# Ledger of designs, part 32: designed miniproteins, single chains

Each design is a single chain, and the fold is of that chain. pLDDT is the mean over its residues in the fold that is shown.

## One batch from the design tools (miniprotein)

Design m1161
Fold by ESMFold2-Fast:
Structure m1161 (fold): chain A 66 residues (1-66)
Amino acid sequence: MVTASVATHDVETGESTGRDMSAEEADKLIEEFVTKEGGKRFESPEATFVEDASGKKRVAVKYVER
């Protein structure tokens, strides 16, 4: 089963949170972040990164196969 490890970081406050979720939930989170927050999506071999429109709120998503 594919799961996703999700890390969120707020550049202004320095707050970071980590959470594991299903790949489907992670995909929805990425879509909401890009669509509702007007953010940017970046792909890398290791992870998918999304930022809000200000670039101050960042999310990194790593898909892990089990």
Scores: mean pLDDT 74

Design m1162
Fold by ESMFold2-Fast:
Structure m1162 (fold): chain A 70 residues (1-70)
Amino acid sequence: HMRVLRREVAAGDDLAAALRAAVRAMTEDGVDEAIITADSPGTGEPVTFTGSLDAEGRPVFDGAGAPNRA
């Protein structure tokens, strides 16, 4: 009985805010996985971020798929 959060973020929306909301849902609302799909403003191509719980039940997003690290 897994709970999965799915969200689409348009090119004009705040992706960081959507990711923070997904982390909160995983910690506060019992969501086990989060799938965030965002449109790239440069290319218009969708990019998907997947968050899952680690061995201690903490939300972790895949860092290997992050383009452009500041």
Scores: mean pLDDT 68

Design m1163
Fold by ESMFold2-Fast:
Structure m1163 (fold): chain A 80 residues (1-80)
Amino acid sequence: MLEILSPKDGATFKVGETITFSWTGPLPARLLIYKGSERIVDKELSTNSYNFTPTEAGTYSFVVSRGSDSSMVKTFKVVE
């Protein structure tokens, strides 16, 4: 089962702050990051972590998937 370890649901970050995404489960995994309804990251990763630095403030959401298996959707906020 895919499980998101970080960031936590409802976390808040600043523009320019590096956010470490981490998860458990089988690899490769696909990471999708959305800003509102816009998909800004869509990446297949052979690792259990990914670093992302937001350039814009907003409400973000993300999910990690592999085939038909997916994590719960988590949200976070980015502020100026």
Scores: mean pLDDT 82

Design m1164
Fold by ESMFold2-Fast:
Structure m1164 (fold): chain A 76 residues (1-76)
Amino acid sequence: DRIEPLLEQLGDPDPAVRRAAAEELGRIGGEETRRRLIEVVRDPSADPRKRGGALEALRLIGGEENEAVIREFLFG
């Protein structure tokens, strides 16, 4: 599973590692990547850094569906 190590790196203490993981997840894209990133964002027990990285990766992938999830997180 190529996605799982990148999801874990979104919570890394090194901001350079987090940024690289978000960029790589954005590059991979696709339905499964989006679904797994949304799961991280919606997990209230997830590390705040990991959720922040997941939001950045969703932004990099783009699309109107991702905007809805971001809005839900910030304003719901």
Scores: mean pLDDT 76

Design m1166
Fold by ESMFold2-Fast:
Structure m1166 (fold): chain A 99 residues (1-99)
Amino acid sequence: MKAEETVKRILELSEQKDSSSFTEVTRLIREAIENGDEEAIREIAKDKRLIPALQLAALGSSVEGRKRLARILKEEGADASLAETVAELDESEGARRAE
């Protein structure tokens, strides 16, 4: 997977503003999170228009993927509220407290 090609495709799809394009954008972001494509995630995080798709992709990602995403977002100076929202979503999905 090439980070530049993934980011370009996501940006082009986001301009379509339809539900099918939004679904594909979310899928591509989720694949980048799960594959550990940190460069693609960093470029996506710089575009505020992609934040909703990034949040939805986080919901479908593993716990490790979500933690990686939150760290990268913070490192890139992306809105800290996005990292907090991702953590809140993990709790709101009935994340059981580790005993």
Scores: mean pLDDT 68

Design m1167
Fold by ESMFold2-Fast:
Structure m1167 (fold): chain A 90 residues (1-90)
Amino acid sequence: SKLEEIILEKLRSLREEALAKNPEFAEEIEEAFRLVEEGRYEEAAEILEEIIKKDPENVMAYKLLGLVYLALGKFEKAAELFEKALELEK
C-alpha cells in the first residue's frame, strides 16, 4: 500500500541516524532494519522492544518501533510510542 511505502521510506531515512546515535545497539538496529526490508515487521518489533527494555529512554527505539507498528496497522500502539518519544526529547 502507499501508506506502507511512506512508512518504509521514513524508516530508511532514520537508519543512518539510528546507527550513529546508538552504537551500543548497532547489531540489533541493523537486524531490525534487515527484518523490515524482508517484511518481517513483528520480528523487527521484538528486537526494538528488547532495546527499549535495556534502555527505556532510547528515543530512537521508540520512534522506530512506532513506525514498525504503523506498518503492522497497530495505530493506537504506534501513537503511544511516538508520544513516549516526544516526552523523552524534552
Scores: mean pLDDT 88

Design m1168
Fold by ESMFold2-Fast:
Structure m1168 (fold): chain A 64 residues (1-64)
Amino acid sequence: SEVEKLIEQIKERGKIVVKLLAEALGLKDAEVTVERKGNKIVVTLKAGDVVLTTTLDIDAALAA
């Protein structure tokens, strides 16, 4: 599905972004987790002891 493709793209690009963010903050450990909750995608970025969470609306993200 298009949602599954979107989630995979977020994971792939998120890995690159979180590594750059961790380097900028002087942190060694960085990871990205992505989960679907209904019509929302919850993205969690973890770098050391720092945890950042954001929520994306699936309908808005897929709208063309």
Scores: mean pLDDT 74

Design m1169
Fold by ESMFold2-Fast:
Structure m1169 (fold): chain A 96 residues (1-96)
Amino acid sequence: GEAEELLRRAEELLEKAKELLKEGREEEAARLALEAARLAFRAILLVPGVSREELLRAIGLLLAAIGHELDGDAEGAIRDAEELIELAREVLRRHA
């Protein structure tokens, strides 16, 4: 469905962000990591029956990714995006 499509695109952007970081392109890596986090967050919002606890965790991770991108912290943004993508996978599995 749409949530699975958003999650797949988030995973693709995260892998591109990791490659850009390896190339020393930190600002671009942070931007793509934030885009991956945004797509994973949207995927979570499309799942009916998401718990308050899962939603608050997703919001916290998205805010962390925004903060790390603004600080130019590509490693931090990638970490936040990875955690948000894993949360999205878990949420989609529970409601399949």
Scores: mean pLDDT 90

Design m1170
Fold by ESMFold2-Fast:
Structure m1170 (fold): chain A 93 residues (1-93)
Amino acid sequence: SEELEKEAKEYLEELKKNASDPEKVKNYTNKFLSKVLELILAGDVEKALKLLEEGIKVLEEMKEENKDNPEVVEALEEALEKLKKGKEIAKEA
């Protein structure tokens, strides 16, 4: 769904804007992954994989920008682990 892709991208933008807030990082990561899962269940695995790749790149960039804040880095690393696991699962779908 084009709407699901749009919503996922909006959550990724919110994640980027709120990268310095560990609770918001967790919340927007979960919302992003929920929309990615809905895309996979709808059979749009290629869009889901593209969004996961984009999300991983964004989170790696945010981790570098926040490298001097251990709590933020930890939240971003947890988010990265979830997205990387999601990508592995989506590739097998």
Scores: mean pLDDT 86

Design m1171
Fold by ESMFold2-Fast:
Structure m1171 (fold): chain A 85 residues (1-85)
Amino acid sequence: MDSVRHLQLAYDHLRQARRNQTNLPQVRRYSRTAARHAVLAARLLGVDVRDMLSTMRDMGLSNLSDNQQLQNIVTDMFDDEERRV
């Protein structure tokens, strides 16, 4: 239950980052929160944290074809959380 909730929150925060793509501080906040929820979900599921972060990041990036700045912010925030594990 808790792991599913964290995955849902990670997905919802990535969606909010895209909806707020013109507000760079908000994009950073949503992307970082998404990465944190992905880490918590991975720990609760007993799966590799790096694999979970990579999967969630790629899922996030797959719908951002022409927004390089947003792609860079999502990547940076996910990489920062991976380094904190």
Scores: mean pLDDT 78

Design m1172
Fold by ESMFold2-Fast:
Structure m1172 (fold): chain A 69 residues (1-69)
Amino acid sequence: SLDLSYNRLSGTIPVSAFKNLTNLTRLDLSYNEIQSIEDGAFTPLTNLDALSLDHNKLTEVPDSVLNFE
């Protein structure tokens, strides 16, 4: 699990941001200033059960982020 909430992260989350975190089951990015997420940034997170992106400055969200199976 990784909690990065309330850290004032800003700008774009790049496609390489999480490439080595394949066993991550929970990611909390809430209450930051993130403006966009590159498509595929969460693709390496094959074990992700929970993702929080609320209270950011997101102007767009890739469709792949909204479909967890």
Scores: mean pLDDT 73

Design m1173
Fold by ESMFold2-Fast:
Structure m1173 (fold): chain A 60 residues (1-60)
Amino acid sequence: MVTFEIETKDLNTAIALALRAIGELPEAEVSIEGKKVTITVEDDPEKIALVEKMKKEFGA
């Protein structure tokens, strides 16, 4: 398992990221803590790459 902590600019952006992660990675564990989204995926290079793209898109 690989865990990513992504800090966003605001709560609405964090919610948008969490919903996108659940939609594209339904097997992932996703949680929100204020402006921070924690996404845990299996050690799969394709899933890891997808989370890295989300981090670049939604991260502050």
Scores: mean pLDDT 83

Design m1174
Fold by ESMFold2-Fast:
Structure m1174 (fold): chain A 80 residues (1-80)
Amino acid sequence: MEDVTVIVAKLDGATPEQARKVAEAVRKVPGVISVVATDDGYVGVLTRSEAADEVEKAIRDAAKELGLNAEITRTDVSLP
């Protein structure tokens, strides 16, 4: 069983470029499996559950640096 966490960050008013910058910051966190940035200001992250707190911190820090508010949702997933 692989313990993974899905983290979705909604970046209020973010441009696609700003969302990509947040995604790039998140990709640097050890334990991150996949990161996607959308054109409508979302960043989706699939990470090992042990890295979830560091991923949230990376999102918050990057969003703060860009002057953005981030709404973060976490979902723990048990894969078969």
Scores: mean pLDDT 82

Design m1175
Fold by ESMFold2-Fast:
Structure m1175 (fold): chain A 60 residues (1-60)
Amino acid sequence: MKGRYRAIAPAPRSSPEELTVRAGDEVEVLEEIDKDWVRARNLRTGEEGIVPKSLLEKVE
């Protein structure tokens, strides 16, 4: 699941490894971690972290 995606909702941050995102933030998906999580970079902040796949929609 590589490519550019948009967060459809803010991600609640429960650990330091999680990426902070706001609804509408664009992210670059770098790596698929498992069936539920990806590692991504927030293009607004430049931060990297893990984010739930369910919060992301592909940018067209």
Scores: mean pLDDT 78

Design m1176
Fold by ESMFold2-Fast:
Structure m1176 (fold): chain A 56 residues (1-56)
Amino acid sequence: MEEEIRKLAEEAGLPEEFVLGMVDLGYSVEEVKRIIERLPAMVQGGRDGAAALAAA
């Protein structure tokens, strides 16, 4: 489980603590994978853009 979390974080370029935080919120590893699959489209538009969208 922790190994999968590490791998997901590395593949998405996210800190491991971020992925762990999502799991702690009750998301499964599979749900986190889905979120990460969508994140690249937003992150490629700029990291600040992703933060602004989250605040909306």
Scores: mean pLDDT 65

Design m1177
Fold by ESMFold2-Fast:
Structure m1177 (fold): chain A 69 residues (1-69)
Amino acid sequence: MPKPSKDELFKRVVNLLRLVGDLVEYELKAKQAEKEGNMEKAREYREKAEKIEEELKKELEDLRESLSS
């Protein structure tokens, strides 16, 4: 419940932006693979995106708990 410093918040925001970028990249790669008929690659990229999405949600919840006091 102690509030993070502005510097710590900035670092966490940068990390979140990185995760969002990775998520978007794998989403696009999955769609491209589907259009090319490569269902195996599409599945692999979707699995990667799902793992990144789960990590992102966990990081957001942790940050929310730190700030919502």
Scores: mean pLDDT 80

Design m1178
Fold by ESMFold2-Fast:
Structure m1178 (fold): chain A 79 residues (1-79)
Amino acid sequence: SELEKEIEKAKRDMEEAQRRLQQASDYLVETQKKAREMTPEEARQAVRDAIDRMLQTAREYQKTVEEAKKRIEEAKKKL
């Protein structure tokens, strides 16, 4: 049914958001490692950018999970 498809899509959106959050976390770790071989100025910029990316991805993750949970609850009420 369309409601079951809606639930499955919402679950996939949450899984995708989780993968993106993990990728941003991995990127931050790799950037911190590479920063050790950079000048202090380059290291500060690279780590700042990686932190900003992680924070933005975390906010998007939270929003996606909240929206997906709402979609699942609404769909279940109609089943």
Scores: mean pLDDT 87

Design m1179
Fold by ESMFold2-Fast:
Structure m1179 (fold): chain A 70 residues (1-70)
Amino acid sequence: SLFERLAELDERVREAAAAGDLEALEKAVEEMKKVIEELKRAGLLSEEEAEQGKKQLEGLLELAKQKAAA
């Protein structure tokens, strides 16, 4: 299911962040954004919920990149 895919990707995001693997984190975030769009198209998420979720993922990735550059 799409929810099982989200749980799998959440685990990958957590692992990549813990490892400091920005490439893996960026890939996992991009895949999560795609699943969020699929959930929105299926009517399981509102437009606002989907945009909020994607914005939070983008913020996490930006923060991780800033910390890696410091």
Scores: mean pLDDT 81

Design m1180
Fold by ESMFold2-Fast:
Structure m1180 (fold): chain A 81 residues (1-81)
Amino acid sequence: SPIQSLTDQINNSTTFQDFVSQVQQFISYVDSILPHLSDDNQQQIQSMRSGMQRSVSTQTQVGFQVARGLSRRISDIIDQS
């Protein structure tokens, strides 16, 4: 699925600049499909999306690790909806 490909790109990022770019592409895709999801799924994904943005803004290894975990959770919700 498109969301799985985007999650894989985040997980395979080798530089901080590449990681930030891939997370931005992932968030843009998520924003484009949000209106097609249930209200419950939208609420959960919006919370995790905000968490990804905050984690990436720290520019830390721990923040990037958190963003990777959140991308997987968002991807799972979308693929199951």
Scores: mean pLDDT 83

Design m1181
Fold by ESMFold2-Fast:
Parts: sequence; C-alpha cells; structure tokens
Structure m1181 (fold): chain A 70 residues (1-70)
Amino acid sequence: MAEELVERARELIEEGNRAYEAGDYERAARLFREAARLLESVADVATPEDVALLTAARLNAVAAEIEAEL
C-alpha cells in the first residue's frame, strides 16, 4: 500500500509539472495537492525521500495556486 501510494504521488507530481508548463495552473494545483494528500497518508512510514516529495508537492501547489489567481 505505502509503496503504491508513493508511486502514485510521483505520477501526480509529474502530471502537475506538465500542467504547470502548459499554463494550466488550476489543474497543476489540484494535482500537486492530491500528491501531498497521498504522501500525508503514509507519513508514519515515510523515508527522507518521501518527506522531500511531500515538501515539494506542497510548495508547488502553493506556487500553482498563486499563478492561477493572476
């Protein structure tokens, strides 16, 4: 379960990056937020790499949300 959720979060971050590059900031924000949600759900068994992914997903979601409001 945890490994599947982390892999899905990586997929969502990659999709979010593509959406951000395409200028679809609203979609990017949703994808990054969903990735963060999945990573939070496995926090009890998180590796340092998983914590870094969660931090990146949260920061990227905020950046995309700011861009979407402009």
Scores: mean pLDDT 79

Design m1182
Fold by ESMFold2-Fast:
Structure m1182 (fold): chain A 75 residues (1-75)
Amino acid sequence: MKTGRAHVHIVTDAGSNEATVTVVVLDEDGRVLAIKTKTVPVSQVDKTAEELIEEAGKEAGLDRVEVASVTHSTL
C-alpha cells in the first residue's frame, strides 16, 4: 500500500472573504509528489482541501493520503 502525507496550508485574505488552499503531498520518504492550489470563498475551504487531497493522491498514484498538518495564516 502506497501512503502519502498531506500538508495543508490555508491563507485567508481578511478583506476579500477568500482563502488560498495549498495541499502538498509527500511520500513516506518525504519527497514531494504533488502540489495543488486553489483560491475559494472561506465557506468552501474544508471542501476544497478534501478535493485537492483526493486529486493529489490520485495524481501521485497513492492508495491512501493521511493529513499530517494543517496551517492557517491570515493576510
Scores: mean pLDDT 83

Design m1183
Fold by ESMFold2-Fast:
Structure m1183 (fold): chain A 112 residues (1-112)
Amino acid sequence: SIMEGLKALRNEDYEEAIKYFQKAIEKDPNNSLAWYLLGVAYFKLEKYEEAIEYFEKAIELDPENSSLAYFLLGLAYKKLKKYEEAIEAFEKALELDPDNESSKGLIKELKE
């Protein structure tokens, strides 16, 4: 189901991707990757509040491997104009991956 969901994401079929990732979560609610990818699909649909929920769940399940989830959490907060929360999320992404140039640039931009 994850592989089919990833194919749907690649084809920009976000509603179909959501169905596959929901099925993966029903089978294994502790699958951090499935929660992350569900967040990605909702982010692409511009459903930022739902995307935030799913990224937070992915982070809760696997905090050490959550640099990308924190980065997208920051982007979702930025889209909602929650700039302080966005900065905090980008700083967490950078803490987990110090070479994340995108997080560095966005932190600098938002601290202006």
Scores: mean pLDDT 89

Design m1184
Fold by ESMFold2-Fast:
Structure m1184 (fold): chain A 61 residues (1-61)
Amino acid sequence: SAEEAAELGDRYGTLAVIYESQGKLEEAAELYRKAAEALEKAGDLDRARVWRQRADELAAK
């Protein structure tokens, strides 16, 4: 459901921030991408865009 997708997106986003703060940039980028995909499925395009941008920034390193 959209609610389950939004919860999953929030969980991935939180984990991505934690991993990034620990210097685990590759894992963080993957989690940001998963967060964006989950939020896109939930219809939360604004929050999905934020996480996708962060994933792209880390992938450029």
Scores: mean pLDDT 84

Design m1185
Fold by ESMFold2-Fast:
Structure m1185 (fold): chain A 61 residues (1-61)
Amino acid sequence: MKPEITEFEQKLAEEASKNFKDPAEAQVWALDKLIERYKEEGAPEEHIKLLEEMKKAAEEK
């Protein structure tokens, strides 16, 4: 199994941490980028919905 998506997720989390001081804002930004990437790669709708739910939870503080 190639962890290419996992590597992308890790880099995204690092970039978010550098760009945002608030962990919630960093998580929302990272999830938004992940949702975009997953849609581009044709990921299952269930995966995209899960990420959208996580983003909502982060936005709720």
Scores: mean pLDDT 72

Design m1186
Fold by ESMFold2-Fast:
Structure m1186 (fold): chain A 72 residues (1-72)
Amino acid sequence: SEEEKRKIREELLRLIGEILRIIGEILDLEKKLKETEDEEEKKRLEEEIKKLEEERKKLLEKMDKLSEELEK
């Protein structure tokens, strides 16, 4: 139904917003990583980036599934 498609579109917009937020956080952390000479700080930043990349991957997979449902 059109109501179900509307709800899927609303959820997709929320996911897009969340993905953009995560991309921004990754870019900020990558900049810090490039500017840091402290090996312990580099490890912390790399681990945080890895966690955010995994979160982004899960959100992209969810977005993909919802996009497929909207095209049915």
Scores: mean pLDDT 86

Design m1187
Fold by ESMFold2-Fast:
Structure m1187 (fold): chain A 70 residues (1-70)
Amino acid sequence: SLEELVREAAKLALGLIEKLKDDPKKAIEAADRAIKELEEFAASNDLSEKAREAVEEAIKKLEEEKKKIE
């Protein structure tokens, strides 16, 4: 499902950010890229409510990780 695809993409992005924690600039760039890709995905697809919620939750988690690094 699109919901599962979004959750998996978010999990991979968060894992990459965790691996880049010793390089805050690269970690922030990875977070920004993941957020942009999720926003573009949501903008180009007519998502179900659950898939939309999964995108919003994923973006929120990525923004929270970005703020911890900044």
Scores: mean pLDDT 81

Design m1188
Fold by ESMFold2-Fast:
Structure m1188 (fold): chain A 94 residues (1-94)
Amino acid sequence: AEEDLKKGIEALARGDYETAVEYFKKAIEKDPNNADAYYLLGVAYERLGQLEKAIEAFDKAIELFKKNPKDSARLKVAETLRNELRERLKQREA
């Protein structure tokens, strides 16, 4: 729901990344097509250093953003962040 997304954003803003993850997951459970919830889940996972989970969340956000031409700018940002995380993960696995 919109309220879960809002609470997740508030948690993210105060640096409570674990709480942000839980609220974004709740938003996704209520609306599995919420691209913003997946994008913000990716951001929260990146802050927690959970790079593989962040990449998975951004991949899902990208899939959903591709379905709407109005999301072209957010699509590009999500792709850039996902690619940066893939490079970071590759360096950690070396």
Scores: mean pLDDT 85

Design m1189
Fold by ESMFold2-Fast:
Structure m1189 (fold): chain A 81 residues (1-81)
Amino acid sequence: MEEARRLAEEAIALAEKAFPDNQTLLEGVRQAAEDALAGTLKPSKLVGLVLRVIGEGLDQNKPEEAAEIARLLIRAADVAD
């Protein structure tokens, strides 16, 4: 639980730093983090968010930050499960 929370918080912080102007993406990351910690995150919702994060990273030339956000979200979900 504590480790999952830390990973979720790191994902949110990195998303806020990398994509501060994309409020829809930031809301999606925050919601996925909350759902992962609650054990309610559906795999399809996680995959959809990861694809959106990677797409935004490619569009804004921040693919490494996008990949790290995706990795942190996936790890948070895995640890919480």
Scores: mean pLDDT 83

Design m1190
Fold by ESMFold2-Fast:
Structure m1190 (fold): chain A 99 residues (1-99)
Amino acid sequence: SAAEIANEDLRRAAELMEEAVRAAEEGDYRKAAALATAAGILVAAARTEMELYNAKADPKVIEEAIERLREAAERAREAGDEELARVAELLVEELERIK
């Protein structure tokens, strides 16, 4: 279903952002940016699926993704990657709108 696709896309987006944070912690800011871009595409895909099919992702999946993205933003700042932190916070704001 569209809801199941949206749930999977949101889980994968959080995973990619966590991978981006690990890349930033290693000093690979280019890899971090690429992974963050992929995470953003998946969030956009989840939103599009929900809008086109009038479906909603599981609220618990959305809340878990928000929590993971907030933690990723904090870790990105600690790693010195302010751009990655801003991307993670933007994705949090997008997910809060659809919750």
Scores: mean pLDDT 90

Design m1191
Fold by ESMFold2-Fast:
Structure m1191 (fold): chain A 61 residues (1-61)
Amino acid sequence: MELKVTPKELEEIKKEIEEAAKTEESKELAERIKSAKSLDEILKLVEEALERQKEKALAAA
């Protein structure tokens, strides 16, 4: 499945993510997302961040 967004929509998504970033981890994710050139790239970065949080949770348990 291919998601198509305009550059303007992509910039708005990036702003929303940055504004929602309240933790250190989410702020790091927002910085990485700034360099993303497509929605698919943003989704991949988010998925990688979620996997890292999951691994930390398992290590802390």
Scores: mean pLDDT 72

Design m1192
Fold by ESMFold2-Fast:
Structure m1192 (fold): chain A 86 residues (1-86)
Amino acid sequence: APSEEELELEITKSMALMLLSVEILDPSASEEIKEVLRRLAEAIERLTDLEKVEAALKALLEALSIKDEEERLEALRELLERVEAA
């Protein structure tokens, strides 16, 4: 049976991946933003550490709250680099 920690990891990953999927499906989003979001989804799916997934989800929520498209894209790119390095 999955442990509580394993369940928390899977739930947190599922939340991050669901949020990314919703943003990728947004017709107002540029293809450039969608490409970064798709790469973020792949990078987050590969994470095995709950702390890293929680940090990524928090940073993703902060980046997605940015109303300026260029600043949002830059924040998402910085997050992608951090997650890929993790």
Scores: mean pLDDT 83

Design m1193
Fold by ESMFold2-Fast:
Formats: C-alpha cells, structure tokens, sequence
Structure m1193 (fold): chain A 56 residues (1-56)
C-alpha cells in the first residue's frame, strides 16, 4: 500500500539523515495526511520548511 511505502521510506530517511531533517519531516507530513490527520500533516510541513531555511 502507499502508506507502507511511505513508512519504509521514512525509516530509511530517518536512519540516513536523522529525525530532524526536512526530508524526514516532509515524509512524516505525507504519512499523516494519508492517515487522515490533516492538522498534524500541516504541522510537519511547516516544521520542514523552517528547518530547511535554517540549513540554507
């Protein structure tokens, strides 16, 4: 399923990049959205944008 694909991708990204990386936060947001949690998804996306700006 799409949810299982994203969960596997998230686990791999988290191991490689660390839990705070923008790409990990985006994957968490995508997973939350697919699980029907739009508010949590938005929070992860906003966090990803903020962290990305700090890394650039």
Amino acid sequence: SKIEEIKRKLEELEKRLGPEHPEVQYARGQLAFLEGNSKESTEYYLRAMRVKRELE
Scores: mean pLDDT 79

Design m1195
Fold by ESMFold2-Fast:
Structure m1195 (fold): chain A 63 residues (1-63)
Amino acid sequence: SLPHLSELPDKEQLAAIAALIYLKENPEASEEEVLEAVKRALRGVLSDRTIERAVRLVLERLK
């Protein structure tokens, strides 16, 4: 379940879900590694700014 993502716009939710999936498989990944992975997955779908915002939010909530 991802109830905490309901507050994000649909585009940012997609990027946040991609970041959470990557972190589940790579729990010790750095912010840079997560960001690069999400950018690769969503290339041409979302802007870099949208991806960076969503990844940052996910990482802040996992502290």
Scores: mean pLDDT 74

Design m1197
Fold by ESMFold2-Fast:
Structure m1197 (fold): chain A 90 residues (1-90)
Amino acid sequence: MEEKKEKLEKTIKLLEEALKLLVQGGLQNSPELLEKARELADEAARIAEEAGDKETAELARKAAESTSPQEFLEHGKKALEGAKKSLEEL
């Protein structure tokens, strides 16, 4: 239980940071910030999968693999919501 909780909390933190960098990178037209956002979303997907939250992991991975900031935002927000719900149900 503790290990799953810690992994879900880390997933939430990584997704929140990824979404923040996505917005900042878009506003600044910074490919470096957008790349960091993708890396954080990919790490969040990996950790969510380790926590047994396959649905959140798939959504976070779709965000990391997205071709547009809009697609990243849609999938990233759904992943964040999923991770928060999974944490509340523990």
Scores: mean pLDDT 83

